# Designs tried in a protein design run: designed miniproteins, single chains, continued (4). Part 90

Each design is a single chain, and the fold is of that chain. pLDDT is the mean over its residues in the fold that is shown.

## One batch from the design tools (miniprotein)

Design m15110
Fold by ESMFold2-Fast:
Structure m15110 (fold): chain A 100 residues (1-100)
Amino acid sequence: SSADKEKEKILSELESIREKAERLGNEELAQFAEEKIEEVKKAKTVEEAEKIYVEAFMEYLRATLSDPELIRFAVELEKSKLKNEEAKKYLEEQAEKILK
């Protein structure tokens, strides 16, 4: 289904975060991404899956970026890829916490 295809895309993005975390030697972030992969597999909606993905993406940003301009750019780029409006709002709320 269309929802199953969106979940597969999210799972691929989470695997990408896990692999990047492993390359950085950040075992905590790699484990966090693995936990979020398992949560997405159990998610019943695209909204739920995208919100779980947002949590992993935000931890990835905290681990890799310190420049507020680059963080804002990365957030806006990621927001444009999300399908669900509530997940986009959730991303904005999480981003505000790291930009303060």
Scores: mean pLDDT 87

Design m15111
Fold by ESMFold2-Fast:
Structure m15111 (fold): chain A 90 residues (1-90)
Amino acid sequence: SMDELFEKVKELLRQAADLIKQGRYREAEDLVAEAIRLLEEAKKTASPEEAAKLDKVIGVVGMAYILALNDPSKAEEYAELAIKLMEKIL
């Protein structure tokens, strides 16, 4: 379901943020890639309106990841901001 998808994406973002804080960038990249993969997979069966929302969520996830790489000490703050933005899109 969409709710299960979003809970999994939120979990992956929080885990990735923790890994970035630890300097474990490769493992964090893998989790962010998995989150984007799950969102892209969901788009294949989504309505046009749902697909547009999923595209916005993918953009938010990507931006939060870039911000966290540039300031790893704030990785958790960027993850939580991304989660709040996702909740507003949905």
Scores: mean pLDDT 89

Design m15112
Fold by ESMFold2-Fast:
Structure m15112 (fold): chain A 73 residues (1-73)
Amino acid sequence: KEEIVEKVLEYAKENGYDVEKAANYLAHLLMQAGVPLEEARKLAEEFKRRVEELIAEGVPKEEAIREAAEEVL
């Protein structure tokens, strides 16, 4: 869990905190960990929606990405 969260956050930092790219990378990591495609997509979409919600509430992008990943995983 923590390993995937840190990998997503590191990837996001390298890609300008692009939420779409972070969500796609999360799906990729979940699939590599053995999560079925449909479930990985669902979790990535939940992550993306939660990040966007947190940003709309005033949470900085870095914190929003970390919090959303921790909540979804």
Scores: mean pLDDT 83

Design m15113
Fold by ESMFold2-Fast:
Structure m15113 (fold): chain A 85 residues (1-85)
Amino acid sequence: SEMEKFAEEVTRRLKEETRPLHEAALAARAAGNEAEAARLEAEYRRLGLEIAREAAEELLSPELQAEVDRELAEAEAALAAREAA
């Protein structure tokens, strides 16, 4: 299905493109630098949302794109609220 191809592409790109930021966040946390870890975690989450949006535009029908766009908007709002706290 289109949704299965979308999920596979998002998973692949997340592993390839977000790993360095995620690993840097883990290293910062292990070093006791919680502020830097939080900053890097916010960056890889934002990149993850961008990857999902791009994959939806390429692989999904307009109907399924609308569903993903709604979920991404909710996730972006949640991320912004976490950064503001």
Scores: mean pLDDT 82

Design m15114
Fold by ESMFold2-Fast:
Structure m15114 (fold): chain A 70 residues (1-70)
Amino acid sequence: DEESYRLYFQTYDTNGDGVISVDEFKAALKEQGFSDEAAEALAKQIAPDGKEATFEDFRAWLEEQREKLK
């Protein structure tokens, strides 16, 4: 799973700066079967400014979601 996240980020991080735009993350979520509205809402949760998120922002968000799930 960790390797999958890394590969996903590398795929969508086309400029290699370690930042993924909300649009790119929405595209990934829609590939996973999320609706456009759900994908946009989720992507904005990880990007506080609604523009982009760093790798560290994504990791922090994942940890929070994992705790909520349990």
Scores: mean pLDDT 70

Design m15115
Fold by ESMFold2-Fast:
Structure m15115 (fold): chain A 63 residues (1-63)
Amino acid sequence: MHHHSLSDEQLDAFAAVARELKLSTEQIVAAVTREGREAEMSPEEIERAVRRVLERLGLPVPA
C-alpha cells in the first residue's frame, strides 16, 4: 500500500518509547511527523497520529 496510516498498535508503541525516553511534546511531534512522511501519510493522517500519541501520554496537544 502506498498510503498507510499508523495503526493504534503502532501509535501505542511510539507512546511507550516516548514515555520511557521522556521525550518532549516537540520531539514527539517531530518524530511522528517524520515517520508519517516516510510512510507517505497525508498531512491529516499525520496530524491525527500526532494527536493520538500525545493523548496517550497525557501531553498537551498543540492548538
Scores: mean pLDDT 73

Design m15116
Fold by ESMFold2-Fast:
Structure m15116 (fold): chain A 117 residues (1-117)
Amino acid sequence: MVQLTESGGGTFKKGDTLTLTSKYTGDPENIGLLGWWREPPGGVLELVASITRDGKKYYGEDVKGRVTISYDEANQTLTLTMSNLEEEDTATYYTVAFQYKPVPQLVFGEGVQVTVV
C-alpha cells in the first residue's frame, strides 16, 4: 500500500511562493496518479494539481497559471509550487495517490495546513 508523507506547510504572506513536498513509498507501478487536493476552511475538497503515470498534468481552475507539479521518481518525491499566494489559498493540502492493488482506490495523506496572511 502506498504511504504519503507531506511537508512544507505553515504560515505565509500574500505574494509568497509555496513549495509543498510529499515523499511516497510503495511500488511505483501500483500508482496511477499522484496529486494535491485542498480543503479551504468551511469549503469542499478541490483539485490543485495532479500528474498521471504517463506524465499528463491537470490543474484546478482557480490555481491554473500559478501552480506547477513535478515528480521525481528516483527520489519518490512529488513537489507542488504555487506562486503569488492569496488569502484564499488558506487550506489543508492533501497528497492523493490512486493505487490499483489490492483494490483500486484513492489514498490520502494526513494533510498539511497552509495559512496565508
Scores: mean pLDDT 83

Design m15117
Fold by ESMFold2-Fast:
Structure m15117 (fold): chain A 99 residues (1-99)
Amino acid sequence: SMAELEEIARRAEALIKAGDYIGALTLLLRAAGASREELREMQEALAEPDLAERRARLQELANRRPDPARRGFLAAAAELAVREGLSREELEEVERRLA
């Protein structure tokens, strides 16, 4: 429902404001229905030194989701990881939480 999507967005925003980026990323990726393999593909895309190519690869990953809401959550997760400069260790913790 729309109310459930709004609640997920609100909770993610609260975690970001609290500095819990690992919690926020885990919540967004879980809402997107992301697999550990998709998280690994996101990590590989984030390692791309060309910003335009990095954005294109992340957008292609998000576009694999037919559901607009899941696509939005995956895009938000990717943007959060880029903006906050999450470390490999932090991304590995997110992967463990999605198991």
Scores: mean pLDDT 78

Design m15118
Fold by ESMFold2-Fast:
Structure m15118 (fold): chain A 91 residues (1-91)
Amino acid sequence: MLSRKEINERQRSIAKLFLENQEEAEKAAREFLEQAAADGYDLDYVIQETAEITAMLLREEGYSDAEIDASVNGLSSILLGQKNAIKADLA
């Protein structure tokens, strides 16, 4: 079972990957959400928290509110897509 610390470390890693390489971020997001689902975590909560962590990291780096919103929306779309794919694979 992923600990709270491990979840937050993976969320920060995915946020950083999204800024550098969206394909690698999508792959890391899939693996992360599969593990979180297997461990019984609420994926909607995990996705929301990932968005909040991403916004915080970008704000610390001096991005504008518009750039933060665009990046958060982009990453959230990827995470929601992976969640839906996981649900389809389990159906």
Scores: mean pLDDT 81

Design m15119
Fold by ESMFold2-Fast:
Structure m15119 (fold): chain A 73 residues (1-73)
Amino acid sequence: MLEELRERFREAVEALRKGQKLPEEIAALVIRLAERTDYPVLDLFGTAAALYELTGRVPSEEEVLRILEELLA
């Protein structure tokens, strides 16, 4: 699970660097999280994008923070 999340995270960050756009709901989520936390925007974005790809739904703020903490631990 974590290894698959790390792989998807890396793919999402690389896709953003190449100019890929995510759904507006993911962008809004990342902005809200960046305002509330000290995490880098790319880490928040990568985690939210990975969860979106794996679940097919927009993740909650709590879910993104929980998974990001696991990835950075």
Scores: mean pLDDT 74

Design m15120
Fold by ESMFold2-Fast:
Structure m15120 (fold): chain A 83 residues (1-83)
Amino acid sequence: MVTEEQVEVVKELFGVDEETARKIAELIVSAPQPLSDEQVEELVKKIQSILPDREITKEDVRRASLEIGIAEGMALIKEAVGL
């Protein structure tokens, strides 16, 4: 299950509501890591179907995947230090 911090990252990157951001975050998190070019292309297509009025690029997906990974790492650090 995606974290609230990962959902927030997707909301900010794509400018979408929480429900839409959660769907996008789940697609990215469920993809095999590290993301291959083929997996990035598949994610572009899937996210484009959720956001048909926006142009979704491979760089948007790569950035979202990176920032989701950072958010997960930060959440683990916060949990470990009791914040």
Scores: mean pLDDT 77

Design m15121
Fold by ESMFold2-Fast:
Structure m15121 (fold): chain A 93 residues (1-93)
Amino acid sequence: SKEELLEKILKLIEEIRRLVDETEDVRQATLLHFTLVAITSDIILAYNSKNEDLSKKLLQSAIDTLEILKPSLGPEVQKLVDEMIGLLKEMLS
């Protein structure tokens, strides 16, 4: 169900946030934390929206943002980001 997908995505976001809090690079940690807050809002809006076109655009925006950010992240965070992109693509379908 879409609810189960949302719950899995939110758990991944919390796991990524935990890893970010352990980062000594305050600027990178702040940027990633801000990005996660922004995409979380987009994902929740997409889930609650009755407009299918808006929902698809918000989910695609979240995917694109994560794909752009991914190369700058450590390998452990990249794996969680890949899993989140997979779940977002499943939610988009």
Scores: mean pLDDT 83

Design m15122
Fold by ESMFold2-Fast:
Structure m15122 (fold): chain A 61 residues (1-61)
Amino acid sequence: MDDFLSLSEDQQEAAIRKQAADIAGDWAEATGETDPEKVKAVFDETLAKLKKDYEEAKKKK
């Protein structure tokens, strides 16, 4: 993540989306969840949290 803030906004959003997808996928594998709607809900929640965390990190720079 050292160069994350040097990326364009589109690249930052793509990186955040990928990270959220990886987290949701890991959660589904760990819990054995096979319902795509539940996995999507975890993805959406994780994505929102990551976006907020990264926006706050930008402001502190």
Scores: mean pLDDT 76

Design m15123
Fold by ESMFold2-Fast:
Structure m15123 (fold): chain A 65 residues (1-65)
Amino acid sequence: MLTDEQIERVAELFRKELGLTDEQVEKVREILKKYGISDETIDKIAEELGVPKEKLAEVVRKALE
């Protein structure tokens, strides 16, 4: 389970590094709260946002170090 602090770090990095809107960041936050971090979760976020899965996985890994 991700902490609220970890979710906010990921969401903020997505906003800054991927240029996501507030609405897109909110969707990321919701998905992470429900499913945590997994390959499947990253795939869902990539599909919802139209962003390459590999790019999202890189940013998430960086945020959670």
Scores: mean pLDDT 76

Design m15124
Fold by ESMFold2-Fast:
Structure m15124 (fold): chain A 75 residues (1-75)
Amino acid sequence: KEEKLQKFQQQELQEFKTVIEELDLPEDIKQKIIEKLLELSEVEKVSLATLVQVLEELGLEKYKELVIKKLQELE
């Protein structure tokens, strides 16, 4: 999981994007989350912690539990 390959990081990003798109959120909020995740994916490996941080930075921390639950369903 701690591989150097950007490819694996992009796969995790795509998985998070799918989760966000499946949430019952306004389209503009979904776009903001996805955009921020894309920005962070350029400088670090995207993880659940990264997604939580994005939600906090966007003032969407109240959706954290819902996002975590959806990610658990994917596993």
Scores: mean pLDDT 69

Design m15125
Fold by ESMFold2-Fast:
Structure m15125 (fold): chain A 89 residues (1-89)
Amino acid sequence: MANEEALKYAQLGAKYSIKAGEIGGRSDSGAGGAISSIGTATASMLGLDAKISGEGAAKSSLEAGKAGGDEELGKKGKEYNLKAGEAGE
């Protein structure tokens, strides 16, 4: 089946990236993390390098958390985006 595990983790990464951006008023960074998380799931489904997409989404989520002052939400987004990339390998 098309990578259900990568999709699950990408959805979680997107959720935490959006939350981190909302808290800090940095919705742009949160949205960027969410878009990258969707890209990771898509890359996995198409047989592309999901790991690189997951790393990009993880970076965006962490930056959103730092900018928002809620580093824990950024870290959770990073963790799930990295797991999405790994599941896509």
Scores: mean pLDDT 60

Design m15126
Fold by ESMFold2-Fast:
Structure m15126 (fold): chain A 100 residues (1-100)
Amino acid sequence: VSNQIYSLINQGQDIVTTGYDQQRGFGMYQTGTLMTQSTVDSIGKSMSQINDILSQTVDQSKQYLQQSPVSSIDDVQMSTSHAMTGINMMMNHVQSVMSS
């Protein structure tokens, strides 16, 4: 379960980072006149905040799993479920925004 979480979190962070870089490149080099610096900055700020939340969630999840090693599946499910739900919702929202 934790391996599945880490894989998904890593994929989410990669998608967020790639999307941010792509949007920045497009705005600055391809359509600087169509995409204002303000828009690029707003996207960058939003992506940075999302990445920070993802990083914090990953760190907290790893910390709970490492500092409180569980012998119970219930404990793992509880920590895992909360982290996964939050991350998935954020990734889906970011992907939706970036795709728009």
Scores: mean pLDDT 53

Design m15127
Fold by ESMFold2-Fast:
Formats: sequence, structure tokens, C-alpha cells
Structure m15127 (fold): chain A 60 residues (1-60)
Amino acid sequence: SLADLSPKIQAALAALGITNPEDLTDEQLEALAELLGVTVEQVKAALAGDNLEGVRVALR
């Protein structure tokens, strides 16, 4: 859920006006990746709740 995401991801979602992170388009995923300075694959992994320590640390 949204509450399980890092504060940096939550802030990025809010900045882009995204109210439902589960229904992201490819364009919104790319915008998030650029805003956070990571790859689209890392954004997808973080949103899916994957325990990728490097992604979690980088997006804090």
C-alpha cells in the first residue's frame, strides 16, 4: 500500500498528482523514475514491495 512506500516515493507521487499508485501508466512510471533519479524497473520493484535493499536505500 501507499503507507509501505518510502517518504521520498510518496512525495514524488504527490508532486506528480498521482492519487492511485497501483494504476500507473508507463508515462507516469518514466516520470517517477526521472524525478527519483532511478530506472523504471527500480520504481516498479519499489511499488511492488520487493525487498531490494539498494532500491530502498537509494529512494529514501
Scores: mean pLDDT 66

Design m15128
Fold by ESMFold2-Fast:
Structure m15128 (fold): chain A 65 residues (1-65)
Amino acid sequence: MDALLDEVLARHRAARAAGERAVGVRLGDSTVLLPTSWSDDQVRRRLMAALIAIDLGAEHRDEVE
C-alpha cells in the first residue's frame, strides 16, 4: 500500500511540474482522479479512502437484494 502511495505521489508531482490538471490512478476496476492542485496529504487521504472502500467491496461482497 505505502509503495503505491509513494509512486502515485511521485506521478502527481511530475504531472504538476508538467502543467497537467489531474492524474488518473487505476485502483482495481475504478479510476480515481487526483487534481494536481491538491497537496500530498489530500492525495494520500483520497487514495487511502479509495483503497479501503475497494478492499471492503472486493473481500466482503455480500448479496443484498
Scores: mean pLDDT 72

Design m15129
Fold by ESMFold2-Fast:
Structure m15129 (fold): chain A 73 residues (1-73)
Amino acid sequence: EPFLEHLEREARERAEKGEKVILAADADSPFLPRLQALAEELRAKGYDVELIVLPGATSRELAAARKAAEEAR
């Protein structure tokens, strides 16, 4: 899945640079388990990672939630 592979690569690159990684997913998404696994992998390596899960969210709503979490810091 090209889009998910791109997100995983970008998340790993940001984590390696010492940036906070924020992931967002729809609760009903078939990709949620893979994003949860990625978040756990990165946290196990000592990186700052947050996973936001929203029910029935569009890609735009997920992007807004991620931005709000970044700004709340």
Scores: mean pLDDT 73

Design m15130
Fold by ESMFold2-Fast:
Structure m15130 (fold): chain A 100 residues (1-100)
Amino acid sequence: TLAFLREVLRALHALRRPDAPDTPAALAEVLRDAFFEMDTDRDGVISRAELRAWLRDLSARSGLAISDAQIDAIFAYLDKDGDGKISIQELAEALREVLS
């Protein structure tokens, strides 16, 4: 899942900043922007449904093959406490692991 999450982040970066280097700082910025796009209610968390819809849109735009099983695996990986929601802190922790 770490390798696939890294692939998702690179695909996102390529769509948003194709002429910029994919540094850890740049990947953190696109992840933060993506979080704000997914967090439609502005409550500081994203749901499984919001992540699924967003990843499906990314798949269509980037050509990256993203299955439902991979979406579920990404959500389970990011949802460290199992509460069914992902915080910006959980995303930041996952980004550190992916980029290590």
Scores: mean pLDDT 72

Design m15131
Fold by ESMFold2-Fast:
Structure m15131 (fold): chain A 87 residues (1-87)
Amino acid sequence: AAPRIDVLKADKEKAVVRVTLPDGSWAIFEVELKEGEPSEGKLVEGTGNASHVTVTALKEGDKLTVTAEDAVLGLSATRVFDLSKYL
């Protein structure tokens, strides 16, 4: 199964993203929202294999594209979120 990506909260400057792996491990990332520029997530806390996941996010207006990658397990997922639901 692919990683699951959820946006826990977002404001105009930051989003908090949770990634859950198929093994049940999870990690929480803080992402800076930069218009038209990819930003890397900063690990806030994580368990097991999810602690070495990397997150990249791209904001384009109300669209937030989040990519989570676990290079060790070879797992990747990309999801698009509507930020207007959080504003």
Scores: mean pLDDT 84

Design m15132
Fold by ESMFold2-Fast:
Structure m15132 (fold): chain A 55 residues (1-55)
Amino acid sequence: SLFEELQKLVDALVEAMRAIRRGELTPEQAAAVRDFLAGVSKLLEEIRKLKEKLE
């Protein structure tokens, strides 16, 4: 389901944040991950707004 795919994405983001905290990523990789996380946060907000319009 869509919710199962979203949960897997959230789990992957948590692991990415842990890798950044451990310093396992280069500065360029860390920046790319932060940009990706920002994009995902924006997408989740748009999905929330769409759900509210459908209710």
Scores: mean pLDDT 74

Design m15133
Fold by ESMFold2-Fast:
Structure m15133 (fold): chain A 80 residues (1-80)
Amino acid sequence: AAEIRAARDALGEESGRLLREAQKAFNEDPEKGIELAKEGLKRVEERAQAVVDTLGPAAAPYAQLVVDGFKAGAERILAL
């Protein structure tokens, strides 16, 4: 449905923006970059849950893909 596609695209765009901000911060101040990556993950997880709560279980796989993508990007910053 168009609603799930729009929500996934919006969540993906926000996720990508937060990762870019965290990476830029990390290059200048590693502690600040790590902080932003952790805050960003929390925000993406909260927004992903809100998407599922609003659009139902059909949105869950798409929301999870965005969360997983953020985690993969954040792992490079957090050195996990």
Scores: mean pLDDT 81

Design m15134
Fold by ESMFold2-Fast:
Structure m15134 (fold): chain A 60 residues (1-60)
Amino acid sequence: SAATAAGAKLGGGAATMAGRLERDGGADPQSALEVARAYAEHGAEAGERLGRELLRKGGA
């Protein structure tokens, strides 16, 4: 359902961001680990924010 898909997307934000960083090469491995730690320790919103900053920096 649309609700299930939206819920999965919100819960899958970390996986999506990690995929973008890997695919686009917008961050070095150290930065990628920092994003992963932010998702794990501070939640999806903090990880998403850090991931977006790194993608902006990389411009990829």
Scores: mean pLDDT 59

Design m15135
Fold by ESMFold2-Fast:
Structure m15135 (fold): chain A 81 residues (1-81)
Amino acid sequence: MESEIIERARELAREGRIDEAVKLLEEHKDQPFNGGIAAEALRAAEEAGPEIFDRLLEKLKEIPETRDIATLMERQRERRE
């Protein structure tokens, strides 16, 4: 289950389908692995390009359960440069 949800989130993020990726995260916000889904979706968005990453990052910062993960992933991207 977790693997399938993560894979779907990554696919949606990579394709720039940000609203659908956010909806998937909202549907699973009460799951203990929701932070993992958000992190993997952001990683896939980063691979697709900075524009897609920034759009997903903005949306995830609006969700309380993913806000801290989004901020952490943003900082990690900056450190890798």
Scores: mean pLDDT 76

Design m15136
Fold by ESMFold2-Fast:
Structure m15136 (fold): chain A 78 residues (1-78)
Amino acid sequence: VWEAAHAVTRALVAAGPMTPEQARQVVIDAAKEAGAEVIELRVTPMTEDGQPVLRVVARLRDKETGEEAIAGAVVPAA
């Protein structure tokens, strides 16, 4: 599950500026590839240091072990 959380965070950071819909899709795709399901996903538009950003927080569950982890990033908004 921690590998899935790290994969989601890396995918978000690597994607660059994105819309809330794109951020949701990045999380879903990265979690699926890592063998986890997304049990909660929040994308919040906000401003940080005068720049528009998205705060993305996901709760993931490993499909084999049932272990849960939280993944997240603050990414530039498109």
Scores: mean pLDDT 79

Design m15137
Fold by ESMFold2-Fast:
Structure m15137 (fold): chain A 73 residues (1-73)
Amino acid sequence: MEIASSEELQQVLDSMEKLAKVAKNLSGGMVGLLLRELDEAIRQAKEAGDEELAKRGQEIKEELEKQRIEKLK
């Protein structure tokens, strides 16, 4: 299985970060889909040994989870 390059993972995380900024306007199901894509990107970053990208992905995931919790209140 080919692991995405660090540049490709960076682009994916950049896109996810932009989506996280508007996550409050997204449905819970859409946020769930973004979390799944983010988990995959984090996994690939860890497999590539890019701990900085993996950490960034985790931070974006935490922000999306906060948005999800806020929608439940």
Scores: mean pLDDT 72

Design m15138
Fold by ESMFold2-Fast:
Structure m15138 (fold): chain A 88 residues (1-88)
Amino acid sequence: KEEELEKKKKEAKDLASQGVDLLAFASSPDQLRQGIALLEQALGKKGAQQVLDKLRTQPGSLEFLNQLKAEAQKRAEELVEKEFEEKE
C-alpha cells in the first residue's frame, strides 16, 4: 500500500522534472510539445499552464529553473497523495 504510493510519487516527480527540463531547453517544437505532455501527466492541464507562464515571464537562470522544478515536483507529489487519500 505505502510502497505503491511512494512509487507513484517518484514517477510523478520524475515526469514533472523532465517536463520542466524539456520546456526550458527545447530546441524544437516537438520537444516543447513533449515537455507539455509530460507536465500535463504530472500536474494536469492547469499545473502545466502555470509552469509555462512562469518560464515565459522570467529568463531561465539555474536558480529559477531549480525552484520551478522543486515547485512542480512538490505539486505532482501532492496530487498523487490526494488521489490515494480519496481512494481509501
Scores: mean pLDDT 77

Design m15139
Fold by ESMFold2-Fast:
Structure m15139 (fold): chain A 71 residues (1-71)
Amino acid sequence: SSDDTDRLIRRSAEDTERELRQAGASDEDVEQVRQLLLEAGRAVNDGDFQRAEQLFQQAQQKKQQALQQAQ
């Protein structure tokens, strides 16, 4: 169900936020990655899997950038 999808996406976003914060990423970078993951979840709920894939790829890129800049 969409509720189950929302729960899984929210949990994934929370886990990613925790990982980035522990690595020393900025609040701005953490929030950008979190928003991309939440938007991807909304795209999945709308059945727009192409958009969801693009948003997940953007989240992955931002996550990697944030981790590199956290040093």
Scores: mean pLDDT 81

Design m15140
Fold by ESMFold2-Fast:
Structure m15140 (fold): chain A 86 residues (1-86)
Amino acid sequence: NPEGLAWVEKNQIKYEESEDADGTRTLILEDGKTGTTLVITRTPDGRVTTELYKNGELVARESGTTLEEHAAAAKILQDYIKEVNK
C-alpha cells in the first residue's frame, strides 16, 4: 500500500517485512520516538496475530482467524497509529 509506506516514511518509522519458508509473513513497525513497536504476523492458514510493544514490553496482543477476532486486532493497530500521531 503506497499510502501506508508514505505514512511510515513521514513518521520516520522503521519498516521491516519478511516471509518465512512456510509462508508466514511478518510486518514490524518500530517508532523510535515513542518506543512503540507493532508486530503483525499472518500465517498461510489465515491466522493474524497483532502485538503492541512499548519500550520492549508486550502491552497488547490479539490473535485470530475470524472477522470478529480481526476486529479486536484492528483496535491494536488503531492504538498504535494514535500513539505515533501524538
Scores: mean pLDDT 75

Design m15141
Fold by ESMFold2-Fast:
Structure m15141 (fold): chain A 85 residues (1-85)
Amino acid sequence: SLDDVRRQVRELLLSMGVPEEEAEYLARLAVEATYALKQGQTGGARRLLDELRKILLSLGKELGVPESEAQKLFDEIEDLVLEEA
């Protein structure tokens, strides 16, 4: 469900040390991307995922997380979005 995507994405982000408010915002972007895919809005979903990735990589750098680990986390989030769609 969309609620499961939101919860799982939020938990993954919190595990990386992303602050709660930013984790909630990024989880919301993931849910919106999932919803866009369910509606056939592939371009909209791509834009939302690109935005999520940019923010996540930037936050990871600020938190001292290696880029490879932040990228792996994004890949897990993208997989959750695609699986639910």
Scores: mean pLDDT 88

Design m15142
Fold by ESMFold2-Fast:
Structure m15142 (fold): chain A 91 residues (1-91)
Amino acid sequence: SSGLESARAALREVAERLGISEEEVINMDIDRLLEVARELHEREPGEGLLLASAAMSYVVYEKYKKSKEEAEELNRRFLEAFLPLAEELAA
């Protein structure tokens, strides 16, 4: 529960930063979601990626309710793009 609450808080922060609703972020196509994550990381290396990772966890959770296939594809593409960067931050 605490993990999901933290992920939702991250989504809210991303939505506020973009000037749109949480629902609008959740309904973004996968390519746009990955662009947002990249922009967050580029602006604030490390911190931006952690925020994006937490927010994406909640987006995947919400998308899974509507489309398992889309949620799994978003999760896969996000991990492929950003997991190597997250591992460098943890080292």
Scores: mean pLDDT 81

Design m15143
Fold by ESMFold2-Fast:
Structure m15143 (fold): chain A 63 residues (1-63)
Amino acid sequence: MIPKELANEGVEALIRMGEKMAALGNTELAARYYEAAVRFGRANGADPALIERAEANLAKVLA
């Protein structure tokens, strides 16, 4: 299992990539990065607040 700090860093990196794709107008790819952030965070025990942030960003880009 990976350390929680590494899990958190991975989620934050995926969220950042999603935000970058959304800024470029690629909402489809942004959604895929946010979905990956949620799945990775849940699988690796990331902080619930970080997972919630990824879920909120996903919901916003799909609206």
Scores: mean pLDDT 85

Design m15144
Fold by ESMFold2-Fast:
Structure m15144 (fold): chain A 94 residues (1-94)
Amino acid sequence: PKIVIEVEAEGITEEIAEKIGERIKKELSAIAKVKSIEVKLDKEKGKLTIEIELDDKASKELAELAGELAKEVVEEELKKNGIKIKSIKVKIIE
């Protein structure tokens, strides 16, 4: 399954985006086999997209748990950097 997290927030830097990706990889690897994590930042539009591919054996429930955990990492890192979040959307693709 694939998890897609779409974030709208002004002021996200490449450094913050990279740190978010690293933390998500570390925390999710404790609960699931992560095949890939892709982080895309459109700095001019204030949009961050995180795409997480889990192992094919991961259940939908595990993908939902991983998505919530990844969302919490995003919220924590942005808040720590004083960034106000306009929206966060989490999608699970099977």
Scores: mean pLDDT 85

